Designed miniproteins, single chains, continued (4). Designs and how they scored, part 44

Each design is a single chain, and the fold is of that chain. pLDDT is the mean over its residues in the fold that is shown.

## One batch from the design tools (miniprotein)

Design m13516
Fold by ESMFold2-Fast:
Structure m13516 (fold): chain A 76 residues (1-76)
Amino acid sequence: MEELKKLEEEKEKKKKELERRIVVLESAIGLLKAAKDFVARYEKDAARRAAILADLDAQIAALQAEIARLRKELEE
């Protein structure tokens, strides 16, 4: 019966680590969204603004995909 308790403790530890990683990634998305607002307000070159915003959007999308993957792992 000790093996069952160890498996439950390991699952709980893994769940907490995944939850912590999701929080870090959500914080990173928040910072990237703030950077988008800053670029939209202060970058006066339209072509440069579009390029930077596209790069930030790609980074946000990649982080959102990673969060979705980690959330799936949490639900298994």
Scores: mean pLDDT 83

Design m13517
Fold by ESMFold2-Fast:
Structure m13517 (fold): chain A 102 residues (1-102)
Amino acid sequence: DASPEALRARARAIVEAQLEEAGVLEKTSPEVYELMVEGMALVLRGAARFRAGDVEAALADLERAAELFKRAAELAKDEKVKKLAEEQAEAAERWKAEVAAS
């Protein structure tokens, strides 16, 4: 596995790129930003665990990621930030269903 620090760095880069592309990075509160970064780091860790054959750990990571993205959406004041967080939660839930079916 990549180190927790490396996973968080990759998650941060992904989240920042998504928010910048949507033009809402400056409209994203620090709390919402950190929830989205933590959620993305769990998605990346879950994917690595699934590739390693640890299906149960991958499912737990993806479920937790979806919860964090849902919380980010609840706290988001900007409609586009809320939509991005909701889309990430849905993506994590779809990934969890695919992993469970494997």
Scores: mean pLDDT 87

Design m13518
Fold by ESMFold2-Fast:
Structure m13518 (fold): chain A 88 residues (1-88)
Amino acid sequence: PLSEAEKAEIDERIIDEVVRELGEEVRPIAEALLEAIRAGDPEAAARELAKLARAAGREKEAYEELAELFEKLGLLELAEEFRARAEA
């Protein structure tokens, strides 16, 4: 089990990875996305994901990158969901 401090560190790493791939301007959107995911709010998460996709101008590629990132970080359920969205 991870401490709350360790979870916050993981969140920051995820945000930094997304920003590295999609650009610094998406940092607040990535933060909001992770908060929605951790709160168990799939509608809020989907809304923030849509903003990330629009900011990147490449919705399918953004979904694929997020899926790969979540998989590498052990968030397998989220990785599967975003892979499905990329396929659609």
Scores: mean pLDDT 72

Design m13519
Fold by ESMFold2-Fast:
Order: structure tokens, then sequence, then C-alpha cells
Structure m13519 (fold): chain A 101 residues (1-101)
């Protein structure tokens, strides 16, 4: 199962297997599987990039696996690129505030 997650992640994000393995170790298998499903449903490369950026930003803020899964569900419900951009802006503002403290 983990090897299949690494292969799927590498193909979807067009990254090396080593980078995909590092991302799986960072997020864990449950979050990684949910991320892959969200990325497979994304309609454009820009949407995939915003989804990935949102998850990585939330992880950097110390989000738990449960919080990351909730975020991924929120991202899947976004109906437009503009909605995804608003989620990224919110997370970026939270990260900037944390770094300023």
Amino acid sequence: MEEELVERLAEILKMSRADAEALLRLLGPEVTEALIEALEKAKSQEEKELILLSVLTAHSLGASPEELLALIRELEKAKSLEELERIVERLGAELDAALAA
C-alpha cells in the first residue's frame, strides 16, 4: 500500500520517487491517501498546486493529521480556482502571523 501511494503521488505531482517518499513520511499514509484523491479530482495543474501548497502550509503551522484531513475535505468542496486561492491566502496569513510572533 505505501509503495502504491508513493508511485501514485510521484505520477500525479510529476516528482521523483524520493520526493514522494519524503512527502509520505511527512504527512503519513492516511493524509497522503486523502491528498492523492483530492489531486486526482483536481481539474487543472494550478488547482493541484494550490491543494498541495495548502496542505504543506497547514502542516508547517503544526496541524494534526485530523486537521489536515478536514482541510483536504474543504479543498475538495471548492468549486473554483478563486475559492482555492482564498484558502491559500487564509493559511498564508496564519503562517505570516505565526512567524511574526
Scores: mean pLDDT 81

Design m13520
Fold by ESMFold2-Fast:
Structure m13520 (fold): chain A 92 residues (1-92)
Amino acid sequence: SELEAKRREIAELVGEAGRKAGASQEFRDALQNMILSEDPIEQSDYLFKAWTLAQEEGPLARQVLVGAAAAVQLKDDPEKAREVVEATLRSL
């Protein structure tokens, strides 16, 4: 669907934000999988994994986590989700 394509674009932007923040691949993978998952239980598990990693990886990783979590909450409004992630990327 169109919504699926937009969600994939948002996951790519989150990956770029994680790279700019200097975050680990494990952290980036967890956030991207959280955004791409359609299962609320899987989303919760990926969120917890990313949150745990962010405690060790520092304030920029935590900033990316907040942006990605907000994007998941806005997944049914992909324009708003994209705006949040793009704003996060600009602020890094």
Scores: mean pLDDT 86

Design m13521
Fold by ESMFold2-Fast:
Structure m13521 (fold): chain A 93 residues (1-93)
Amino acid sequence: EEELVKKALEKIYEKFAGPILVDAKRQGKTDLAEKLRKAIKEGNYDEFLKVLLEYFEEQGYGIEGVRDLARTAGVSDEEIEALMKKIEELKKK
C-alpha cells in the first residue's frame, strides 16, 4: 500500500512538480512555493502530497484535482486509489 502511494507521487512529481512550483510563484503564493521547493529538494513525498493538496484547495479544486492530476501523470487506477486513501488518512487525525 505505501509502495503504491510512493509510485503515484513519483509519477506526479516527475510530470508536474516543476510546473506547479512555477505557477505557485506566479500567483504570489511564496510560502506554498517554498514548501514545494523544500519537499522537491528533500525527496519528501509525504510533504509533497500535503503541499499539493493545499495548492489544489487554493485553486478551488478539491481532492478530485489530485485524482485528475494523477491520471494525467499516467498513474494506474490501483495507485490512484491508494493515494486517495492516504489523503483521507492525512485529513483525519
Scores: mean pLDDT 76

Design m13522
Fold by ESMFold2-Fast:
Structure m13522 (fold): chain A 87 residues (1-87)
Amino acid sequence: SPLAERAAEHRRRAEELRKKAEDYTKQINDLKGEAARVAAEDPERAPQVLAEATKKINELESKRKKYLDEAERHTVLALSYEGALAA
């Protein structure tokens, strides 16, 4: 039915968005590790390196949150269509 197709489409979209959010998690972890390594290698520049990394991490966390929020919206829509099918 069209409702089942809409539910499946929203479930698939939610999963795709969660995978994109996972990619941002990997980027954040890589950036944290690299910033820590560089800061340890050059303690004199550590405050600048860490501040720059923090700004970039905050940008990536904001993007990750937007993908997760969009995924949640698609999950809610899928549940709505699934509920209509069960009625």
Scores: mean pLDDT 88

Design m13523
Fold by ESMFold2-Fast:
Structure m13523 (fold): chain A 75 residues (1-75)
Amino acid sequence: MTPEQREEAIRLLEQGLEAARKGDGESAIEHLEKARELAPPSVQGAIDDAIEAVRRGDLDRAVRLTQAAIEALRR
C-alpha cells in the first residue's frame, strides 16, 4: 500500500464514520466501499463488517468497526 493510498483510505473511512454517526447509511456504505478497495486484506474484513452493520441498522457497531479500521491503518 502506498502512503497516498493509506491517506485516501483513512479519509474515506473518516467520511463513512461521520455519515454513520449522522444516520446517513447510504453515504456511510458508499465511503466504506471506496475505502475497502484501497485497504489491505487485514483491514478489509473490519470494513466489510462495518458495511454489514450499517445495512442492519447497527450504527453503533458500524462506528466502532470503522474506528478499528482507521487505527489499524495508522499503525
Scores: mean pLDDT 86

Design m13524
Fold by ESMFold2-Fast:
Structure m13524 (fold): chain A 71 residues (1-71)
Amino acid sequence: DKTARLVTLLRALVLRSQGKEGDMTLREAAEYWGKELGLSQEEIDAALAEVMAATGAKPDDPVKRVPVSAF
């Protein structure tokens, strides 16, 4: 499931982005990597929704500020 792969990648990106510089939002990361994985917009939005539900993050939150305690 490519959607599940994007969710896994976004979780890994959140963890790797802790304490790093950058202002890439959760939505921007989902859009970029989702397109690289060949996902449709609907599948990208589904993966984003799963990460938001798990973490409590908003789409416009910087990836580096998404809570890691929800992993």
Scores: mean pLDDT 76

Design m13525
Fold by ESMFold2-Fast:
Structure m13525 (fold): chain A 94 residues (1-94)
Amino acid sequence: ASVEVEDVPTAKVGEKVSITVKVSDPAGRAYRIYFAAEGEEATFAGAVLAGETLSISYLIKEAADEITFTITLEDPATGEVVATAEAKLKVVAP
């Protein structure tokens, strides 16, 4: 199994960004997706079938040069983490 994140555009404080996650697995299995922004705890974002995409919305609350997002794929049968991906967002002043 693999997970990919589409490019996250540069955004301003107070904007919401959409983070698009794509899951690939030749076996076509379902996975649980967890999302964490830098310094935050991971939260359950959704379940997807391989070949599908999930869109995650994130509100930029504070000024930062860069925010790192971590996406985690979990096998629901075992609870095992099978893949991770990172995306970076540049934040600019208003």
Scores: mean pLDDT 78

Design m13526
Fold by ESMFold2-Fast:
Structure m13526 (fold): chain A 85 residues (1-85)
Amino acid sequence: MSPEEIARELAERLRELAPQAPEPFSTTLLKNAEEALRNPEDLHDPEALRQMGERLRQLGLQAGAAPALADELEELFRRAAELLE
């Protein structure tokens, strides 16, 4: 898949999940969605995507997000990394 396609899918998923997250983490998810759409070329590194997923999981848990939501965010970025191969 192209980085642009991956960026679009990531942004759509992050925007879908954001309402389930507590503030200010919800705003962080929306910011990450916007950044992915602005700089899709940054999504060329599978390791960087996995690290982003891990950081979002940690930030979510610290903000009081449900563990299931935090795990879903990490899985989302891990799947995106797999699509880059």
Scores: mean pLDDT 83

Design m13527
Fold by ESMFold2-Fast:
Structure m13527 (fold): chain A 74 residues (1-74)
Amino acid sequence: SSEHEALLAEIHAVQDEMEAWMAANPDASREEREAAARATWDRQLALLRRMLPDLPEEELAATRAWYDAWLAAV
């Protein structure tokens, strides 16, 4: 479907943008990198919800909570 193809393209674009940002900012501070990573993750979760509208809310919440815990621990 065109919607599914468009969402996949957006996911790839988000990943490419993050890679480009990391390459362009090799001396970025920890806080700047964390902010960029969090924003990228938020965009990917939003796209995932649009791609998989029947995905249980608790699975998205658990995935977000796991990522936040991992990011805080590193």
Scores: mean pLDDT 74

Design m13528
Fold by ESMFold2-Fast:
Structure m13528 (fold): chain A 64 residues (1-64)
Amino acid sequence: MKKAKEILKEAKDLAENGKDELLQAPEVDLVRLLALTLLEMKELGLSVPEEELLKGIEDTLEEL
């Protein structure tokens, strides 16, 4: 299983560089779901501290 920091890094990269691919993907895993959320937040002009994002990912992984 990927670590929270690795998941966040992949999600950020996908949200910034893979927007078209992300929107066309039929299946959504945790990385893609987070990337979609980050993309939506960016479109709305919202920002969340990286520490809060990492904590949220860690909490989600602990519940899985």
Scores: mean pLDDT 68

Design m13529
Fold by ESMFold2-Fast:
Structure m13529 (fold): chain A 87 residues (1-87)
Amino acid sequence: SLIEEIRELIKEIKELTDDPFILALLDSIESHLEELPEEVLKKIKEHLEKALKALKEGNLEEAREHLLEADILVGVYLLEQAVRKVT
């Protein structure tokens, strides 16, 4: 499943870095995966793959940026769902 693929990417990233900002973003993303539609999960996977590549190349700042973009996608989706429920 796409969620299982994302969890494996999160695990690989956690094996390459102990950066607290990255670890916090990964925990945030993982906690919401079951709530996300396939379209959003595909985008998150793309950002995680880019973050993993950046870490393998020694580019911590680029990895942080890609993971922040993934977390923003999660937050935007959750906010849109919350707004729909109060309308």
Scores: mean pLDDT 87

Design m13530
Fold by ESMFold2-Fast:
Structure m13530 (fold): chain A 82 residues (1-82)
Amino acid sequence: GAVDDLIKASEEFSKNPTAESAAALGSAFNDVVNLYQKGEISEDQLKDVIAALQKVASEAKTADAAQGLKDAIAKLEELLKK
């Protein structure tokens, strides 16, 4: 599902930050955002995704990859406040 795809893309980007892995992360991120806005992903599911991405960000190979993941997390946290 979209949640698992986002976690997988985040793990790949964390381990191997390339233009390709960044694009895959962006695509999976958009899918999760769209499904959440449609009510197909619950608030609790989005919170679980945020927790998983926080762990992935803490294990990131580079500072730039960690920052990219933190930026994605911040955008998901903003969705929870609306």
Scores: mean pLDDT 87

Design m13531
Fold by ESMFold2-Fast:
Structure m13531 (fold): chain A 88 residues (1-88)
Amino acid sequence: RGLQLLRQGQLLNRQGQQLFQQGRYDDAITLYKRSISLYREAIRLGLRQALPQLSQSYQNLSDAYRQMGRDVAARQYDLMSQIYRQQY
């Protein structure tokens, strides 16, 4: 079941990246947050392979908030990306 969560998270993250490239930052943020939730569940089930994906999704979320001028949120999610990057 952890592997299914990882795969669904990867799909949502890719869809979020497509929306980001289209300038649809709010929609991209929604998908990145859903992807993060799925990766966190996969990690809780022991699927440590989700850690780099979780870090990347936090970085994508930070980039989206930065494009919207929400600098405080962008910095907080960049920090989350760095924290999870150091765990794998």
Scores: mean pLDDT 87

Design m13532
Fold by ESMFold2-Fast:
Structure m13532 (fold): chain A 58 residues (1-58)
Amino acid sequence: AAEAAAQARAGEIGDRNLPLAMKIVKEVEKKFEAEGKLDTVSHSEIGKMMQELLEKEK
């Protein structure tokens, strides 16, 4: 219940900045594709890369 509310709030933030979120997702895909890890990358590695790109965008 509380966790679902937190996820909904995160989704709302993403919806407000959809163009930025899409740009970051594409950059993450390009980086992992260049490393040849698209099929082996873990969810935690994806999250870490997204955070690094978000930090650079701000």
Scores: mean pLDDT 61

Design m13533
Fold by ESMFold2-Fast:
Structure m13533 (fold): chain A 75 residues (1-75)
Amino acid sequence: MEIEEKEKKEITEVVIEEAGRTVEALGGYLKSEDKEKGAEEMGRRINEATEEGKKKIEEIKEEGKREIERKREEE
């Protein structure tokens, strides 16, 4: 149960971080005088954040699996 809580916390932190990057990308677009360039930059930043978030979440899940397996082996 503690492993699940830790995993949820770490995943939540990643989601909050990626959501923050998305909001920043949108803010950049809204402040951009060149809306076409701003839209392109926004899309690039959102895609980058999404890919980084996926990798971090995958790593968190992988670590959770390893910790569960380790505990089962110690039983």
Scores: mean pLDDT 76

Design m13534
Fold by ESMFold2-Fast:
Structure m13534 (fold): chain A 100 residues (1-100)
Amino acid sequence: MLEELIEKLREAIDHVNEAIQALIDNKDYEKAKQHLERAIELVEEVYKETGHPLAKEAIENLRKALEALDKGDVQAAVRYATEAIELLQGLINELREKLK
């Protein structure tokens, strides 16, 4: 179960990276939104299971990224998405430490 949560967080990070790439390389806002929404779903599942503050903060940053995209602020969206990746990487490290 803990290893399954880590895998969901890795998938979430991959989706956030694909969202950033869609914004920077292709200006594909629709594709970016789909990837961010999928990342939120994965992190919400982890938050529901763990109650971890880093998961909550990552969700908040991903939702701010979506809000920035709705306003056409690509730079803000990329900043919030990048913050979410850092929070999710921190959460993976904490969960891995518990596997010892």
Scores: mean pLDDT 88

Design m13535
Fold by ESMFold2-Fast:
Structure m13535 (fold): chain A 84 residues (1-84)
Amino acid sequence: MSQEEQLLLAAKSGLDLGKFLKKIAEELGDKESVEKANESIQLFEEAIKNKDNFSKMQELIKQGEELLKESVKGIKEFLEKKKG
């Protein structure tokens, strides 16, 4: 696989994960995690659109991955808070 193919796969995988996390957060009513998941989705979609700009694509993927991590953390904290 070329480096460009690996980045495109990473962006597409991130987009799928973002959509999955958004669905979970929406079902839980966690508005903050929905917003973070939406922002990650937008970043991965923009990364795919910027396929011809390798540096920009890489930067957007990193930002999207950070927001995915925050979304996972937010969902976990929301579930722990609900359990008491």
Scores: mean pLDDT 82

Design m13536
Fold by ESMFold2-Fast:
Structure m13536 (fold): chain A 87 residues (1-87)
Amino acid sequence: GAEQAQKMADGFEKDAEDGRDTLPQETVDTLRQSSKDLRKLADQGVSLEEAARAFGESVVAAARAAGLDDLDLEEVRRLAEEYARRL
């Protein structure tokens, strides 16, 4: 739960920094917000299921901010949650 949320938060923060010059600003801002939200959940000691759900929502928000509205966002959410559960 908490360790997975912290690891995901660190990942989003790194992706935002690495993408700073290549990604749209809205996508970078969404990744930074997702990192902050997941770090807050890690500090609260949340379950793995809650962390996975938050990660899925964060990935969908980033995809929308990137203009990827043509993607199956429910499938993207499901895959993101499955990925998070394996961390």
Scores: mean pLDDT 78

Design m13537
Fold by ESMFold2-Fast:
Structure m13537 (fold): chain A 69 residues (1-69)
Amino acid sequence: SMSVEAMKLTLIRAGKVSLEEAEAMSPADLRELYRKLLKEQGYTQEQIDALERTMKLIDEFREKLKAAG
């Protein structure tokens, strides 16, 4: 999954938030603003949902690998 730090950096680079604003935001608020940014960049809701599902599966797979070794 995309880290909170990576979302902050992406939003700052896109000019959506300052560093101070990003540090004051909750992870949930950062995710909402990040989804809005993706929509502004031409991603559909279906594409965003598919990306979120894929990231969740990757995270779950990484957790299983850590548990196995």
Scores: mean pLDDT 77

Design m13538
Fold by ESMFold2-Fast:
Structure m13538 (fold): chain A 100 residues (1-100)
Amino acid sequence: SELGRLGAELGELGARLGREAGSRAAALGGELAARGGRLAAEGGDPLEAELLGGVGAVAGGTGAAVGKREGNEEAALAGDLAAIGGGLAALAGAANRAAS
């Protein structure tokens, strides 16, 4: 799944930038999004991919919101990337589940 691969790439980027910016929420969100996206891309458990992506999106979105509120633009970007990556991973997992 291209959506799973893209979700993983954006999640990995969000996690790296989140660690650099000191955003634990963005870093965790990105790590979960990357794991969910890879799982969906590899044809692993679609429900696990959907749940990891969904939780990653929530954590990433939280990191983005906090970063924006604190004026930490790097943390906000990291959180937004993790949230988008998590959303794509969740969609890829859900699509794989529907196709099975």
Scores: mean pLDDT 89

Design m13539
Fold by ESMFold2-Fast:
Structure m13539 (fold): chain A 75 residues (1-75)
Amino acid sequence: VDELREELERLRLRKNLLQIALSGEELVLERAKQNNADPAFIQAIEQAREETQREIEEVERRIRELEARLERLLS
């Protein structure tokens, strides 16, 4: 049980860091668009943003799996 709780805490911290990264990517993208930055640079930031979003989804899926395991142990 404690092992599962430690894994959940680690994943929740990782999710928070990824959400911070996503917010930063969105700010950089907005600034790049406002400044008429190179289209290749804008595309690279958009790709990085999509990759960060996918990682968040994977971490959220993992959190849900571990929460379900914890619920079964407490049932």
Scores: mean pLDDT 85

Design m13540
Fold by ESMFold2-Fast:
Structure m13540 (fold): chain A 97 residues (1-97)
Amino acid sequence: ELEEKLKELLKKAKETNVSLEEAKERAYKALLEVALERARIAGRPEEEARKHAEEILEKLVKEIMEELNVSEKEAYIILALAAEEQLRANRALLAAR
């Protein structure tokens, strides 16, 4: 169930003892890496991926805060964990081929 996956992400975010600034940096770095890998696969400029990551970070964190009723720090950690999982899934798929 989607709700169970969200609860697990919330638990991990709660267990992650970092500052708001560290959480934000981690989320941006993970989101940027996802965007860069997608750009490379699609043959698009890396600069386009960087701009997209910057524009969407603040939007996504606000949406997560509103939808899940969590703190800003927890929202950034959830976003970082989700992006990091997406990177692992993408790399596992490529390794399997």
Scores: mean pLDDT 76

Design m13541
Fold by ESMFold2-Fast:
Structure m13541 (fold): chain A 81 residues (1-81)
Amino acid sequence: ALAAELAAEQARMDGEKKSFEEHQKNRDKALEEAKNLTPEEYREIASRENLKVGKEKGEYNNEKSRADALQAQLDAEQAAA
């Protein structure tokens, strides 16, 4: 059933969103702690943390797109009923 598939995708999306938000917080903390380091060390830390956040953002966006597509399909079926 579409509703069951949507619920499963929303659960995956929520998991990826939490992972993404956690990596953003970890990046922000790392950058805050690194602000007293050299500009070179700060840049290296920023580069590493931004790559991690970018990967997590990609996974979240993929799951969100699937959830949005399933929601749109369910909404269209309900509107047609």
Scores: mean pLDDT 83

Design m13542
Fold by ESMFold2-Fast:
Structure m13542 (fold): chain A 95 residues (1-95)
Amino acid sequence: AEEELLKLLEEIRKKADELRDDEELRKKLAAAAEEYAAELAKAKTEEERLELGARGAALELQLVLGLSEEEVEELTEAIRNEDVQRIVELLKKAL
């Protein structure tokens, strides 16, 4: 499971590199990162920070992989729960 996750993350990185020259995608990623940073600054508990961290990671993957809102929610939950097997399953379906 962990080896599969690392392999999928390498494929995602290659896909992100292919999109690096896409100005529209860069603007969307920058806007999402700024919104996420503003929300993270308002977080008062460790639980809120972990939830926002998982959400931020899922939103970045949404922009790179073209995930639906439902897939983002499922991925956020899997990341928050450190469910490596579920993360692998969701990323395989997106690729």
Scores: mean pLDDT 72

Design m13543
Fold by ESMFold2-Fast:
Structure m13543 (fold): chain A 79 residues (1-79)
Amino acid sequence: SVEVASPEEVRRLAEQQLEELRKRGLLDEADAFEAGYREGLAGVVPPRTVAELYADQTPEQRLEAVRAVGIAVGRLARE
């Protein structure tokens, strides 16, 4: 929901999420999230909704979903 977090708080949460993914050795997911986050900060529209992230998916579709979350988070962090 757009009511909840300031752009500054969203940026801190995104950085923390990247650290956690890298700490867990989920490097492909970290790269996908970071790429999406940068695109979201630039104002790119996410290709999929957050609701689709938890659908049963192939590894490639999961990375696409992680990138889509990154874009959405980047847009929230953009102000």
Scores: mean pLDDT 71

Design m13544
Fold by ESMFold2-Fast:
Formats: C-alpha cells, structure tokens, sequence
Structure m13544 (fold): chain A 87 residues (1-87)
C-alpha cells in the first residue's frame, strides 16, 4: 500500500510541475489534496473531468496544457484505485 501511494504521489507531483509551467500549479495541488481527503469517488470524478479537458485542449491546439491535463487525469485515476484498495 505505501509503495503504491508513493507512486501516486510521484504522478501527482509530475502533474503539478506541468501545471506550474502554465501558471495553475496551485489549483492542481489543491485538487489533489482535496481528492485524497474526500476519497475515491472525488478522485474518479476529477480524473474524468481532467481527461475531458485534455481532449478539448488538444482540439484547441494547446499541447502543453493537454499534456498537463492528461498527466493529472492519470494521477487522479491512480489515486482513486489506491483509495479504493484502502477501503
């Protein structure tokens, strides 16, 4: 469990670093903290939202934002799975 949670935190850190480059790293950090507190359902919802946002960013030609959003979606998916296993 600890090992998986550490991997999830590493994915979250990578996503936050990408969002920092586009000026919204603070919001991304808060979203991850809130999802970890609220639980798997919140993390799953955020994963879907960020994945949809990544698709829209790609359509708009914003590849940097799309990459950050995809990384965040993957991190939220990993967090949700880890939280489900801890239930």
Amino acid sequence: MEERLEEVREQMREAIELFDKVGIGEGAREAFERAEEVGAEAAESLAGLFRDAAEEAKKAGNEELAEALEKAAAAFDALARTLREME
Scores: mean pLDDT 76

Design m13545
Fold by ESMFold2-Fast:
Structure m13545 (fold): chain A 64 residues (1-64)
Amino acid sequence: SGAVARVRQAVRDFFRDRRRASVLDLLAYLRSQGFSDSVINAVRARLLASGRVVFSQAQVLALL
């Protein structure tokens, strides 16, 4: 879907200048890009279900 593709692209943009980031930093970036609270909460839930607190681009994309 278009919404999933936009989130995936924003994740790629976020990780252009960083190899790893916390859930909080990624979610703050998505909020700054205008994603809704429902989208941000869905991403948060998927990331936290992994048991990790720090992620690479590949790890985030695999969970979306």
Scores: mean pLDDT 87

Design m13546
Fold by ESMFold2-Fast:
Structure m13546 (fold): chain A 108 residues (1-108)
Amino acid sequence: SNLRLEIETTLSMQMLNQTVIRQELVQQGNRDLASLYDQIIQLLADMSASTDPSEFEDLSKQILGLLDESIKLAKSQGDRQLAQQYEKFKKKFKEQSKEILELLRKES
């Protein structure tokens, strides 16, 4: 029960960190990056509902792939600041998802 609350809290913080990026994308009219952002948010919601280690790991890999696409696209558009924001989010997400996955494996 405590593990579930920790997962929900951690992933909710990741979702909140994306709000600034979403606002910037809307202001720029960047539909491709906004679409990738919306996909990331949906997968984060799916992860927050998962207690299966294998499903959690697969969802984590999908999010990392979308983050890599977002970084590549931002760099190709010359938006170095946005690319750095995504790289920072990716690093934090990798660290937090690894910790949650280790906890899920201990309870299984």
Scores: mean pLDDT 74

Design m13547
Fold by ESMFold2-Fast:
Structure m13547 (fold): chain A 61 residues (1-61)
Amino acid sequence: GAAAEAALRGGLAAEGSGGGAAASMGKYDFGSVNGQRAGTEAAARGLSGREAGEAAAKGAE
Protein backbone atom coordinates (compact mmCIF):
# COMPACT_ATOMS: atom_id res chain seq x y z
CA GLY A 1 0.00 0.00 0.00
CA ALA A 2 0.77 3.68 -0.32
CA ALA A 3 1.77 4.08 3.33
CA ALA A 4 4.49 1.43 3.13
CA GLU A 5 5.76 2.79 -0.19
CA ALA A 6 5.75 6.35 1.15
CA ALA A 7 7.78 5.22 4.16
CA LEU A 8 10.35 3.52 1.91
CA ARG A 9 10.55 6.52 -0.39
CA GLY A 10 10.84 8.87 2.56
CA GLY A 11 13.74 6.87 3.93
CA LEU A 12 15.49 6.79 0.55
CA ALA A 13 14.86 10.50 0.04
CA ALA A 14 16.36 11.35 3.44
CA GLU A 15 19.50 9.31 2.62
CA GLY A 16 19.79 10.44 -0.99
CA SER A 17 18.67 14.05 -0.98
CA GLY A 18 20.03 14.52 -4.47
CA GLY A 19 21.22 11.89 -6.93
CA GLY A 20 19.95 8.83 -5.11
CA ALA A 21 16.47 10.25 -4.64
CA ALA A 22 16.38 11.39 -8.27
CA ALA A 23 17.26 7.86 -9.41
CA SER A 24 14.42 6.44 -7.32
CA MET A 25 11.98 8.81 -9.03
CA GLY A 26 12.70 7.10 -12.35
CA LYS A 27 10.74 4.08 -11.11
CA TYR A 28 7.55 6.17 -10.95
CA ASP A 29 7.48 6.11 -14.77
CA PHE A 30 5.92 2.65 -14.64
CA GLY A 31 3.78 3.00 -11.52
CA SER A 32 0.95 5.15 -12.72
CA VAL A 33 0.28 8.23 -14.84
CA ASN A 34 -0.43 10.28 -11.71
CA GLY A 35 2.67 9.02 -9.94
CA GLN A 36 4.82 9.77 -12.98
CA ARG A 37 3.36 13.25 -13.33
CA ALA A 38 3.72 14.08 -9.63
CA GLY A 39 7.32 12.85 -9.56
CA THR A 40 8.25 14.75 -12.71
CA GLU A 41 6.64 17.95 -11.41
CA ALA A 42 8.50 17.70 -8.09
CA ALA A 43 11.81 17.09 -9.90
CA ALA A 44 11.21 20.02 -12.26
CA ARG A 45 10.70 22.29 -9.25
CA GLY A 46 13.91 21.03 -7.62
CA LEU A 47 12.13 19.74 -4.56
CA SER A 48 13.94 17.50 -2.11
CA GLY A 49 13.93 13.75 -2.66
CA ARG A 50 11.54 13.32 0.24
CA GLU A 51 9.02 15.74 -1.27
CA ALA A 52 9.39 14.13 -4.69
CA GLY A 53 8.80 10.69 -3.20
CA GLU A 54 5.73 11.88 -1.31
CA ALA A 55 4.33 13.53 -4.45
CA ALA A 56 4.80 10.33 -6.48
CA ALA A 57 3.23 8.15 -3.77
CA LYS A 58 0.29 10.55 -3.47
CA GLY A 59 -0.14 10.56 -7.25
CA ALA A 60 -0.15 6.76 -7.34
CA GLU A 61 -3.03 6.83 -4.86
Scores: mean pLDDT 53

Design m13548
Fold by ESMFold2-Fast:
Structure m13548 (fold): chain A 86 residues (1-86)
Amino acid sequence: MKELLEKALENVRKAYERHPSPYLRKAIAYLEAALQALDRGDVKTAENALEMAIYYLEKALQEHPDDPYLREALENVRKALEELKK
């Protein structure tokens, strides 16, 4: 799970380098918050942060639908959230 989120964070940062956006800045912040929550064992806060990260990644992807880094990041965040629900 953490590996999926770390990979997602790396991909969002790569997308941000290509096209800086408030949506990507928010997605980075929520992914970092989710990782910190997981380090504390705060699963509910991590779930909420990942849902917010998905929301902002989807908004960023609407602006740049061909960005492969955003597509991979969104996929990895969704996989991590599903693992967390188990």
Scores: mean pLDDT 86

Design m13549
Fold by ESMFold2-Fast:
Structure m13549 (fold): chain A 87 residues (1-87)
Amino acid sequence: KAEELIKEGEEYLKEGKYEEAIKKYEEAIKIAKSKSPPDKELIAKAYFKIGEVFLEEAKTKKLTVEQEVGLILRAIGYYLDGELILK
């Protein structure tokens, strides 16, 4: 089920629906965290996918410099969080 949410998020990202993609990945994280033990690999995967959304949004939207930098910094934060979960 959580893996299906990752797939749905990937489909939304492909369509440029960034908000919808993030919501699907957040739902996947919630399910993965509720497992006993938590599914760390799936949590990390979903964080990496959220980072990818912010990078694609920064690349594809017409943004101010401040907005673009903000999205890139958020992407970096999610990538680092994903790496830390796997350790």
Scores: mean pLDDT 84

